# Designs tried in a protein design run: designed miniproteins, single chains, continued (5). Part 78

Each design is a single chain, and the fold is of that chain. pLDDT is the mean over its residues in the fold that is shown.

## One batch from the design tools (miniprotein)

Design m18693
Fold by ESMFold2-Fast:
Structure m18693 (fold): chain A 65 residues (1-65)
Amino acid sequence: METVDKLLEEIAKQPEEKRYEVLKKLFESWEGISKINPDAREGFEEFLKEMIEKYPEFKKIVEKL
């Protein structure tokens, strides 16, 4: 999660279109993993909650995923 937090900081510096593209790719990967591993699904859900709390600007992007 620390590595992803740093990635989110870097993404937040990008234009909205670029932020959406990068986050979409990241979450598509997590979604694929969560279908195979239920533990990853729980971690993914917790991560989304914490990400929105830390970076409210990403809430709209997450809703589009």
Scores: mean pLDDT 68

Design m18694
Fold by ESMFold2-Fast:
Structure m18694 (fold): chain A 74 residues (1-74)
Amino acid sequence: PFAKEIEEKLASSEPTEHAELTAEDILKGDFEGAVKKLGEAVEKKTGKKLDKEHLEKMKEIAEEMKKYLEEKKK
């Protein structure tokens, strides 16, 4: 799935400070801000431009991550 493919590319990035920064944005509900930061990190890591389709998938992933993070509180 696209979610796992993008996660794997992000997980291989060092340092992971961008991931932690975007997690805060995701918890706030600022998915556009989170997607922008993640998109810039992935583009810099892979050297490839992210199309609107990739950004849409990253937004879906951010929404799913928010659900996961909220569920972990319980």
Scores: mean pLDDT 63

Design m18695
Fold by ESMFold2-Fast:
Structure m18695 (fold): chain A 66 residues (1-66)
Amino acid sequence: DEETKKRIIELLKEAGLSERQAEAAAEALLADPSPTLLRVLHHELAKLAGEEKAEETVARIEEILA
């Protein structure tokens, strides 16, 4: 839903994605929260914010999507 999408967007922005990038990623995850998408996201976030922040961000997104 919109509240879930907003939470994911805020987490992604905290990790260094732009508003548009965060929105696109959140939409993709809500449509299909596949392990492949989560792995790609983890790799991209690690490049932007480092491994620890990427790990924390992906874990929080997984918790929200559960």
Scores: mean pLDDT 82

Design m18696
Fold by ESMFold2-Fast:
Structure m18696 (fold): chain A 79 residues (1-79)
Amino acid sequence: SMMEELERAEEEARRALKEMEEAKKKGDVEKIKESVERLKESVRRAGELDPETSEEDLEVGLGTIEEYGERKIEEAKAA
């Protein structure tokens, strides 16, 4: 069902954020990159399932995730 798919996408997004934070603590840039891609995929799926989310809103959201991931990589390198 749509609700079950949306709930799964949200859970995957939360897991990706947790994995990104763990990777940052370890300075694992490759794992941060993997977590960013997983987060983007989960957010894209959730946005496609949500009729209130426009294509423009989704593009802005995905761009924000990319910038967030780049900042986490910089933080990991600085530690």
Scores: mean pLDDT 81

Design m18697
Fold by ESMFold2-Fast:
Structure m18697 (fold): chain A 89 residues (1-89)
Amino acid sequence: SAASAEDRELSARLAALAEAKDGEGALALAEETRESNPLAAAQAYVIAALFGAMSIEEMLERLLEIAERIGNEQLRKEAEELAELLKKR
């Protein structure tokens, strides 16, 4: 699949934030990219919730907003499943 240089840069930033366990940095990236790159923003919101920068409920709300906006039913289902999994921990 063709990926833009921007998509590759965002993937590298997301990986670095996850490795550093930087929830606050991930939340900042999610807010920065929410309109321009909604899939990168979705991944960043997950990292933010995993490392305590936002609640699971807030993460789910943001992921559902993105899924509705871009018409991605698979993202909606994955977000709901992830939120239930994280609540059980």
Scores: mean pLDDT 84

Design m18698
Fold by ESMFold2-Fast:
Structure m18698 (fold): chain A 85 residues (1-85)
Amino acid sequence: SKEETIKGLEILAEAAREVARETGDERVAKLAELTQKILEAVKNNAPQEEIDKLLAELSEVWASLSEELRRRLVETAGRLAAEAA
């Protein structure tokens, strides 16, 4: 549902902000900004073309991250999801 999608994006944005704060990594900070923009676009029913452009940028940033940063982001998101349940 749209509500579940919004909740998932909120958790991902929070996870990215936390990891960016902990690591100081600028690419993780960009990931947080892009995830937040996607969240706002979904909330505002933005055109799919706009969302697709943001997702493409997100994918490029994600691919540029080290395995360690990707693992840390996934683990942080999982922890936040469990805490929100």
Scores: mean pLDDT 86

Design m18699
Fold by ESMFold2-Fast:
Structure m18699 (fold): chain A 64 residues (1-64)
Amino acid sequence: SAETQKTLDEYAEQSKKVNLEGAEKIAAAKTPEEKGRIQLEASERVTELTRKMLDAKKEAEKKE
């Protein structure tokens, strides 16, 4: 549906923003450990957004 597509587009835009902010933080990081933590945090956030996107699709299917 158009509503589902709008939700998916919003999640995609948030994922891009998370990746850009993560890249900036990694560039500013002083240690490999700090860089690794920032990368993990960004990856977890993107994974969460992807999961919400899939959940939105499943909820649309459940409404039949």
Scores: mean pLDDT 79

Design m18700
Fold by ESMFold2-Fast:
Structure m18700 (fold): chain A 76 residues (1-76)
Amino acid sequence: MAALAAAINSLSERELLALQAAKGLGRPLPRGELVEELARRLGVSKSTASRIVDNLLEKGLLLEDEEGRLYVADLS
């Protein structure tokens, strides 16, 4: 609980918006599709969106399923 709160508090405005956008999708997505959706929604390059996804995965705020699809960690 405290570790997740600390991770969220360490996010930039852009990373927080990306996390909320990913949560709003409500389903697991392949990495490439998630990167494209975030790039479009945030108005950033695919390279920037990919780096945001990597950072969220490293912080445990995004998880990968057995099929290689990414989804938002349960924050409850």
Scores: mean pLDDT 76

Design m18701
Fold by ESMFold2-Fast:
Formats: sequence, C-alpha cells, structure tokens
Structure m18701 (fold): chain A 90 residues (1-90)
Amino acid sequence: AAEEIRKELEEARENVKKGVIAKGSKEELLEKLDRLIELGVPVHEELEELRERGREEEERRLVARFGVEMLEDDAKNPEYLERLRKEAEE
C-alpha cells in the first residue's frame, strides 16, 4: 500500500540522518518513490524533506526519475527541470 511505502521512505530518511547508510539505500529510495508514483501518490513532500536534509544528490536523482511534471517549483529553474525530464526518459 502507498502508506506502507511512505513509512519505509520515512524510516530510510531517519537511518540516513543517524548515519546508518546501507549500500543500496539510494536505489531503494528511488524504487519506493517510483512505486508511489505508480499508485498515484504525490511525492512533493518527500522531495522537500530530502532538500531540508541537504541531500542535493538524492534530490537530483529523484527529480530526474520522476520528471518535472510531478514538481510544483517549475519556475525556479525551468531549463534545468527540462533537462532532468529528458534524462528521466532515458
């Protein structure tokens, strides 16, 4: 269920915050977020939480995978978001 996937994402964020990082933790986060999109769940809140933790690398990967249409802040850097959209299609 979407709620269970969101709970796993929250747990993964807490583990990273505590310095407990599994080798595949970033890949697992991307898979969970992909599943949330398949279920039609908005992921904007999840991305904002990752930004607050200073996870720019993870945020960039998430934006590329989800594509620009799932984000609310298209005006901040539209050219960059268009590039990420193209990367997500590959």
Scores: mean pLDDT 52

Design m18702
Fold by ESMFold2-Fast:
Structure m18702 (fold): chain A 76 residues (1-76)
Amino acid sequence: MVEFSEEQKKYLEKLVLEADPELKEVPEELFERIERLAQLYDTDKDGTLSKEEIEALVKSLLNAQGKVVDSVPVAR
């Protein structure tokens, strides 16, 4: 199980809210899906995710939910 630090959670919330400003808060279901994907990404990394990996997870999940996200600030 991947456990996000307080800073990682804030960064994740910032990315989600920036991608979809209509959201009042990050839905628990979306957050739970991000944590599940994070488990797959972090299999060999002792429970640590980079900011770049968090960005990729958020973008992938928002796209999968039918939300086009091109407003995420980190460049490719």
Scores: mean pLDDT 62

Design m18703
Fold by ESMFold2-Fast:
Structure m18703 (fold): chain A 92 residues (1-92)
Amino acid sequence: MREGARETAEGLGVELPEEGLEAIERAVELGDVASVVLFFTGLVAEALGRPVVRTTPLIPDSWIERVRELERQGLSPLEASLRVVRERVERL
């Protein structure tokens, strides 16, 4: 997963932080599909220069609201999404 996530980000012209890659790898190990989907949603939003929007019921509204709060604080869509994924994975 780590290598696949890195390749996808590179193809979209987005740089992934190492801590973000570790959080995604842990989410995959735990079978946390919602966290993986949030990561890709944030990655696509970053590539498009748009704010994160919930695209699937798999992502709770509370996670999208947290991402929006972090974006308002100056984090990029990808940075905000990875922060929420990390907070989630640390509690599993």
Scores: mean pLDDT 73

Design m18704
Fold by ESMFold2-Fast:
Structure m18704 (fold): chain A 99 residues (1-99)
Amino acid sequence: EEERRRRLEERRERMLLGAEAGMAAIYVSSLTIGASSLYKKTDPEKEEKVREEGRESVELVNRGGKLMLEGRREEGRELIEEALRRAEELLKEAEEEYK
């Protein structure tokens, strides 16, 4: 009975960590799409670079999520926070170009 309870709690913890990483990936993607959209009419080369950097940021979130599931929570969260920072910077730069 206690063993069954512990397995349920472990599964719940993994699901919550997966949800955190999933939401971070959605947020990063949304910021990148926003930045890309602002460049779409002004600079196609910058639009392509933003899409590439956004893809790299989503990969950082996925790597962070994997590390968290492996018990390396601090390292995983640090990668996710870096990905969020990069995506937010991309949107800020695009908004400055758009005026």
Scores: mean pLDDT 79

Design m18705
Fold by ESMFold2-Fast:
Structure m18705 (fold): chain A 71 residues (1-71)
Amino acid sequence: GDEDVILRAYDLVLNGQEDEAVQLLMDRFGLTEEQARRVLDHYFFLLSQGYSRSEAARESAELARLLREQG
């Protein structure tokens, strides 16, 4: 689902493949590059605040959907 895409993007970033992570979010959610990077930044922010990986992925997937709907 959408949460699994966020988790895959995170694993790409950890492997030094940030551009591939950004492209994945752009392709899957219909985001601009700026919006995709914002989703990644939000995921890492939530992890820094003590959210679990699954909770952070859920919140970040919701952000991605909201950004897509706003254009």
Scores: mean pLDDT 88

Design m18706
Fold by ESMFold2-Fast:
Structure m18706 (fold): chain A 65 residues (1-65)
Amino acid sequence: SAEEEARALASLEGGERAIAEYPEDETVLRVVLHETREILARHAHSPRVRARAERLLAEVEALLP
């Protein structure tokens, strides 16, 4: 639904802000990684959510040791 998509996008924006503020905090990075994977799995058919989630996953994975 549009409401579920909006909520997913808001969660992804929260993850983007969290890794920007705490790029060296492995605990924060792993939480964002897990949550973003869950969002992508639930919203795989939403192009807007999929594109943003895939970008966030790449950014988090690049920051992890």
Scores: mean pLDDT 86

Design m18707
Fold by ESMFold2-Fast:
Structure m18707 (fold): chain A 89 residues (1-89)
Amino acid sequence: LSEEVQEEIDRALIIIGLAIIKNYALKLPDEEKRQKVIELADKAMDAVEAKNYDEAISYVRELKEVLKDDPDAVRLAENIISTLEKLKA
C-alpha cells in the first residue's frame, strides 16, 4: 500500500470509530451528556476530515473523559487517539 492509501484507510477507521461512539451516546439517558458526546464526536470527525489531527485528538480526549465510566468506550477512544497520533507523526 502507498502511504497515502494507508492514511485514507486510517482516517476512515477513525470516522467509523467516532460514529460507533456517537451511536452509543444515543442510548445514554442523560440528555446533557448525550448531547456533549454527539457534539464532540462531530467536531472530532470534522477535524479528522480537515487533517487537523491535534484538534481531533483534543476532542477525542474530551470524549474519553465524558465516557470514563464505560471501559469499552474508553478503550475505543484510546485506540482512536493512538491512530490519530500515528497520522500526526
Scores: mean pLDDT 84

Design m18708
Fold by ESMFold2-Fast:
Structure m18708 (fold): chain A 80 residues (1-80)
Amino acid sequence: SAEDRLLADWEELARGFVDLIRELAATRPRAEVEEERRRILAVMDERLAELRKTASPETVAQLEALRKQTAAEMERIVAE
């Protein structure tokens, strides 16, 4: 379904963002990594707000759970 593709795309996007933050954390100063993390989360929140307008409540709940997991994972990486 369209919503199954949406969830798969969101999961792939989230994985890409975590990988990016992990790479930056290994090579860049913490302040720059934290700034990029904030930008990524802002982009995710903006996209999620748009998806809330058209996706089912069940799909929205899954997108929000994944966003929360992604934010927590990025925080763990930056804190290392």
Scores: mean pLDDT 87

Design m18709
Fold by ESMFold2-Fast:
Structure m18709 (fold): chain A 83 residues (1-83)
Amino acid sequence: GSDTEFAKKFAKRLEEEREEVEELIEEGKLEEALFKADVAIALGHMALSILKKLGDEEGAKIIEEELKKIEELRKKVEELLAK
């Protein structure tokens, strides 16, 4: 595999989690969406820690991009829950 193989596989898992968060938002299950987003963010930060220890800067960027998308969804859920 490439030097970023772990990062790409983990990014795909984060993408699948993000898609589930989007489905929960569409269904109005905002508390479940928030919880799932929080779990995905925690897993993404754990993956970033591993990639940084391995010196995989390219892989870290891939995970950071997916984390940004999940964090944007989390902010939307918080905004919906505030009202």
Scores: mean pLDDT 84

Design m18710
Fold by ESMFold2-Fast:
Structure m18710 (fold): chain A 97 residues (1-97)
Amino acid sequence: MEEVEEAAEELRRLGAEELAEALRRAAEALLAGDVEAAREALDEMGRAAERLFGDEAEPIRLQLALAKIFAERGDLEEALRELARAARYAVRLAREA
């Protein structure tokens, strides 16, 4: 969880504020067990990644789709794990830009 917060701060520092905000909201919703809010934030994070990285966002979008599936099944820890993986990939892409 600390890893997701660190990724959000790094994304904000790299100028990816929209993506950082969506990441923070997704993590907060998952930690609160709010599946509906989590789904909305995960979808927004995917759209923000697509706007910022284009086709290179595909791995992020796939990881976020998996996080959404886990959240819908009530597997919130698995959803957070996939969110952390997506966040790490997003930081890597933002640094390469």
Scores: mean pLDDT 85

Design m18711
Fold by ESMFold2-Fast:
Formats: sequence, C-alpha cells, structure tokens
Structure m18711 (fold): chain A 96 residues (1-96)
Amino acid sequence: LVQRGTQLYQQGLQLLQQGDYQRAIDLFTESIRLFSSVDPNSRQLADALTFLGTAYLQLGDYQSSIQYSTRSVQIDPSNSLSRSILGDSQRALQLS
C-alpha cells in the first residue's frame, strides 16, 4: 500500500507541475486513501494533503485547499509548505 501510494503521489506531482490540476487531485486523493489506511498521522499523508491543497488553490477552490492544508498542518506542523498553502488559500478566500 505504501509503495502504491508513493507511486500515485509521484504521478500526481508530475501532473501538478504540468498544470493538470484535476488529474493531480484524482491521484493525490487515491494516494491519501492508501496512506490513511496504513498510518493516519504519517508524513507521507501530510505531504500528499499539502499538494492536494496546492492543486485546489490553483483551481480557485479555496475552501477545499484550506480543508486539506489544515489537515496537513495538524499532522505535520513542521512542514513550512503546508502552512504557506494554508495562508495563501485563506488570503485568496478573503479577496474572492
């Protein structure tokens, strides 16, 4: 499960870099399902949640971005990227 989750996560990252946010969301969502089934507090889960939040932010879905980046920060508060995505999403929601 961890190996499969990691493969999906890596494919999601590639799609995110290519600007294919919807397919990235689909792959991160499946990766998160697999990581959560193994350890609901893992750094791998926190990382996948961070990039799921990033994809939603890029699509302008600020509420979903806040939801997933908040969960990432709760699991791994040391992740500066998670906190940055949460802050960016909160600011964008206030301006929209």
Scores: mean pLDDT 86

Design m18712
Fold by ESMFold2-Fast:
Structure m18712 (fold): chain A 77 residues (1-77)
Amino acid sequence: ELEELLEKMKEALEIAKKAAEASGSEEVRQLLEQVEKYYKKGEEDPSKAEEYLKKAEEMARRAEDAAIRAISLQGSA
């Protein structure tokens, strides 16, 4: 169902936004842009929404990992 896929993409987008806000990292912001891109593509092409959800979730997870690394680097200074 498209609505469920879009809701999961919104969750991925929220995760990436929080990661970008917490870290201030350019790498994390670029990953957030990728999640936003896949969310938009999913809305524009519902037939591929499941594929775009998978990509959005992958980018959101990478954003969290990158944010943790960026915060750790700042804390070490």
Scores: mean pLDDT 79

Design m18713
Fold by ESMFold2-Fast:
Structure m18713 (fold): chain A 85 residues (1-85)
Amino acid sequence: SDEMLQQIGEELLKAELARRESDYKSAAEYYVKMAELVVQMFPDDEELKKAAEEMREAVKNNDWDAFEKAFLELLKRFNELLLKQ
């Protein structure tokens, strides 16, 4: 929905603002919130659910390489699903 896309945009903006302040932990937490909203838009997509869960675990473990990998997989899949709409 348009409302969900607006909420996703808001979390992405919060993440970018935190990143610009070198608050990388808060930026990653906002990206996780964005990922959870993306999963709510496409609740039957197992690739999005897996990527979002891997992002959550990476943030919990301060594993930034795992976070970047999972975030990229989430963005790739989300882009594919948006192009099908």
Scores: mean pLDDT 86

Design m18714
Fold by ESMFold2-Fast:
Structure m18714 (fold): chain A 77 residues (1-77)
Amino acid sequence: SAVDAVREEVRAELGRILADDPALAAEIQARVAAVRSVEELLELAASLREPLRDKPDEVVAKVEELLRRLAEALRAE
């Protein structure tokens, strides 16, 4: 499905953006794979505020952009 294609793209980009923190990348990738609704995705985004606190603003913004892209795909279904 279109959502699954976006989900896989977001998962791959998260691994690239967080290459310096593979444990965090793997955790977020696993949660992205499990997310089934916009509500679950918003909960994921909120839970990332603390883990991303020490990351550069560019990295945080890019992660937020990827999650927003997935939210748009989920909402379009």
Scores: mean pLDDT 84

Design m18715
Fold by ESMFold2-Fast:
Structure m18715 (fold): chain A 99 residues (1-99)
Amino acid sequence: DLARAYRRQQALVRILEAGGTPEAIERVAREYGLPEEVVQKLLEAIAKASPEELEAMQKRTREERARLEELLSLSEEELRERGYSDEEIEALREYRALE
């Protein structure tokens, strides 16, 4: 699900930009509707990460977000050509309206 993947990456970017604090994770998770399991996993990953690992995670998250933003910039016709269903395309449109 492209919309769900984008929402998750957008939330992760915001968490990492805020320094990955527990308070930032809780606030962003609430704003983006992330499940408790995802929140807990992020807290554990950040707590265990070295500064180098955090930097690598930030870089990967930015790259993945940029890739997903490129996909979300595509027309409905191009998304259909890439194999997305009409239901998935409609979900993406609804998600874009929330931004």
Scores: mean pLDDT 71

Design m18716
Fold by ESMFold2-Fast:
Structure m18716 (fold): chain A 67 residues (1-67)
Amino acid sequence: MEKIGKEILEEGKELAKRLLDEGASLEETKREVSRYIMEKGIEAGLSSLEIAKIMLEVNKFAEELYA
C-alpha cells in the first residue's frame, strides 16, 4: 500500500472512532467514513481498488468498535 493510502486508512479509522464516540449510528458512521475515504482517495490519485480496500477495512473496524 502506498504511504498515502495508509495515511487515509488511519484517518478513516480515527474518524470512525470519533463519530461512534459522539453517538453516531453505525450506518451514519459507515456512510460518512466511506464518503471521506472516497474523496481523499480520489484527490490523492488512488485506484478504485485501493479505495475499496481502505473502505472495507475501515467499515470492518467500525463494526468491531460498535459491537
Scores: mean pLDDT 82

Design m18717
Fold by ESMFold2-Fast:
Structure m18717 (fold): chain A 92 residues (1-92)
Amino acid sequence: RTAANNARDELLKLVAEKGFDAVDEPEVALAIARVLSQPDLNIYDYRAVMAVAGSYETFQRIAAVATELQGAPLEEIARAVQEVLREAVRSK
């Protein structure tokens, strides 16, 4: 519960500080991995990740890799999330 609020706050802080130009940065991917690894996600957590993803399809891919790698080291989940974000950026 407290961890869920912490992960969302860190993601929002990173986006506010770095802007959307840095969505493929590893620290952003790590913050997303932390948010999506939480058992008690609320709508604000989903909205924060969705905003960084830029599209619902990209958000779905991020959520899928985080779920598939559940139990893996957080850094490994973050790397998979970062690759999804890099692919989304390349498509634009």
Scores: mean pLDDT 73

Design m18718
Fold by ESMFold2-Fast:
Structure m18718 (fold): chain A 61 residues (1-61)
Amino acid sequence: SVEDEVLELVEEKAREAGLSEEEMEGLKRFARIMTQSLLAQGKSREQILEVVERAVEAEIA
């Protein structure tokens, strides 16, 4: 599912950034809520992945 793909993306970026388990769980929650909102808005898988990746990268920076 797109949610599973989002969570894999978040885990990889969090690992690369050296985030703690607690920080990673917070980031996953953030990304999950965003994904659910975008799905409710009728956004495509491609659009969701692009928006979430951008938002996650901004949150890590």
Scores: mean pLDDT 85

Design m18719
Fold by ESMFold2-Fast:
Structure m18719 (fold): chain A 76 residues (1-76)
Amino acid sequence: MEERLDAETLIALGEIYLGIGNVEKERGNKDAAIESYKKAIELYEEALARSTDPEVQAEIEKNLEFAKKKLEEVEK
């Protein structure tokens, strides 16, 4: 029922939440940063599951690894 564009929408939303997480981390809002990074990870994992394009998959995987690294840094 969802459009084929939902993977692109999920990537865009993931990027937004990754950005929010970075801003919150810089502001010292650790809990908000953690929640935003977790949301970005969830969105990227959903986008990866819905994508069949190898180039798009590689871009999502790069963003997913970056978001996971940011989450690990803020949880310490």
Scores: mean pLDDT 81

Design m18720
Fold by ESMFold2-Fast:
Structure m18720 (fold): chain A 93 residues (1-93)
Amino acid sequence: SSLTQRRLEQLEAARRVIEAILEGNLDAAKEVLEEMLRKRAELANLPEEEREREMKKALEKIPGILDELIKNTTPEELKELLEQIDEEIAELE
């Protein structure tokens, strides 16, 4: 059940990112990605200094990730991904 809960949280976050991109709200998409990275860093059993370094590196990559997603996916493909995410969420609930 803890793995199911983690998967649900990942799917819900992915849903929020895709919805934000489809709405043209890149700031909202960035905020969700930053929340995901912070949560991931908190779960990592790393010394505080290493967690801060990894977090900084991850945050610096977000603009590139969003730019690549926008360039490499169509709105139709994003809508299809959203439908697949919604179906997986329904199966896990």
Scores: mean pLDDT 78

Design m18721
Fold by ESMFold2-Fast:
Structure m18721 (fold): chain A 55 residues (1-55)
Amino acid sequence: MTPEQRERERERARAIADGLNREVPAEQRLQKLDDAARVLGLSQEAVEYARSLLD
């Protein structure tokens, strides 16, 4: 993965986490993140980053 692709994935992960924190109950956020990651093909690194941003 190029640095540019990695940064784009990180930006997507950040946006997903922000959306989940605003719209989704805390108990469902991890499941919704995992679902979104599968659909969007996010890397393990991007998923772990998004998890770290969940409230």
Scores: mean pLDDT 78

Design m18722
Fold by ESMFold2-Fast:
Structure m18722 (fold): chain A 74 residues (1-74)
Amino acid sequence: MLEKAKEKALEAIRALNAGDYDTAIELFQEAIEYAKDVPGARALFEGALDAAKRGDGYTASVLAGMAIAVLDLE
């Protein structure tokens, strides 16, 4: 369900803002699973996951925001 992908992505962004990258990584993995049928959003969430794994919270948040915008167009 795309709404769940958005919920998990927003939770991940909040975790990044709190400095909790481990929680953000887990939540981005969940967002990817919920967005699996939307290739554009899934790819952006995969990019956000990779950025979070590198400790790049800014890029992770930007990519997650773009993925949410893609889901809003579906």
Scores: mean pLDDT 85

Design m18723
Fold by ESMFold2-Fast:
Structure m18723 (fold): chain A 68 residues (1-68)
Amino acid sequence: DDLVQRVTDAVDAAVARALAAGLSPEEMRQLIIDELQRRAGLSREAAEAIVDALDAGHSVAEAVAALK
């Protein structure tokens, strides 16, 4: 639950920052991975897995559950 909120907050913050900065989709992906590591405390592998799951159309809760 707490992890789902931290992941959601990190993704939302990264997307808002990327849109404000006019970043490309690939730059936004890199920023989301960075923010997941920094704000949600995920490893790089876990952050990449979350982004890949979201890109595949899974929810944040589903992506977080898959890390277990």
Scores: mean pLDDT 83

Design m18724
Fold by ESMFold2-Fast:
Structure m18724 (fold): chain A 97 residues (1-97)
Amino acid sequence: MPAGSFVSIEWRSPGRVEVTASAVARNGQLISSGSDGHPYMDKLTDYLEKVASEIINELNVETAVVSAGVSREDVTEETMKKIMEEIERQKEELIKK
C-alpha cells in the first residue's frame, strides 16, 4: 500500500452544519465512526462505514474518510437519501479513475 495515501468524500448542507456523521477506514478496516445520535444520522453512519471500507479496498489507499455535515432542520429521510446518492456518485467516480 502507498504510505500516506488519503481519500476524502464530504457532503455538507448549504446552510449551517449542526449535526455530523463520519466514518474512517484504514488498511481495509474501519477504525472509527460516529454521529450526533439522531436515528437518521446513525443509519447514515452505517452507510458511510460501508463506503469508507469499499474505497480503501478498491483504490488501495491507506486511509479513507467519508463524512456528512447537516443542518438540524435538514435531518430528514429525504435528505439522507440525497446524501447517500451523492456520496455513491463520488465513490463511483473515484473507483472508475
Scores: mean pLDDT 78

Design m18725
Fold by ESMFold2-Fast:
Structure m18725 (fold): chain A 62 residues (1-62)
Amino acid sequence: MEDALKGAEAAEKEGGPKIAKGARKAAENQDSSGLLSAAMEAEKLGMKEAAKGLRAGAQNLR
């Protein structure tokens, strides 16, 4: 969970508040697939730190 929340915070700081909201919702629901989707969207937008944190969070759920 900590990695997912750090990834969401990084997304917010890197200009992706919608990705941050989606990532927090996925973390609250323990939704690994939702975290991976948020990570892929962060990668498309060049948010490298957000993508890294969200991927780590998804792995920690499984």
Scores: mean pLDDT 76

Design m18726
Fold by ESMFold2-Fast:
Structure m18726 (fold): chain A 80 residues (1-80)
Amino acid sequence: MLSPQQKFDIQNTLLTGNLIDYSTDSSLSTDERKKLQIDELEKSIQWYDDLLRTETLSPEDRARVEQEIEDNRELKKQLE
């Protein structure tokens, strides 16, 4: 089974990849790219909040997840 840290690292990789794909997709309008990025960020923030609630994390790993939530909230605000 995957550790909480491995789950976090996988989620970060998927989020980053999806944001790049959505932001560079020339088949999508500017508004569609923006909407998909916002939706992806909202889903990832929810996933990180769930991770913090359901998994036992070290204080160091918990701080990393909390920082990622804050960074994603700031990025979402910049897109809005």
Scores: mean pLDDT 82

Design m18727
Fold by ESMFold2-Fast:
Structure m18727 (fold): chain A 65 residues (1-65)
Amino acid sequence: MVMVSRTLVSPDLAEKKEEVLEAAKESGVNVHLDLKGGRVVVSGTKEQVDKAVEKLEELGFRLAP
């Protein structure tokens, strides 16, 4: 299976940590939180990562440039 990763950013990551973890669990992705940098890395299959990105964008996160 091809694994993909996406990075999302938000200044509110520390406040929304539990919501991020729930979105990752629902999407089936692996998640790495950089609380100091306000970054979330999600990894999994393309379909799982696409679902996680959609959920995180609803929480106010944006894809890193």
Scores: mean pLDDT 81

Design m18728
Fold by ESMFold2-Fast:
Structure m18728 (fold): chain A 91 residues (1-91)
Amino acid sequence: MEDAKRGAEKAREGGKSKKGSDAARGGAEAGNGAARAGEKDGEKGAQAALEAAKEATEGGIESGDGSGAAAAGVSGIGGAVEAGIKAGVPA
């Protein structure tokens, strides 16, 4: 959770500063953080991944040159969700 939040915050800050590279890095960190959270708690990992991807995408849009940030966010969440599913979320 903490790493996913940190990545999402960096993505938002990058967007506000209009630095597409910072937003892209934030998105990637958010995805990686969510994947790690998914290994410990699949449900929290999946939730964190969804929230992180939203923040990364919004940050990318704000930067104007954030197509890479949006792509990184989507890629990161894909991996995180997969990790969450494999960790097993009880019914």
Scores: mean pLDDT 57

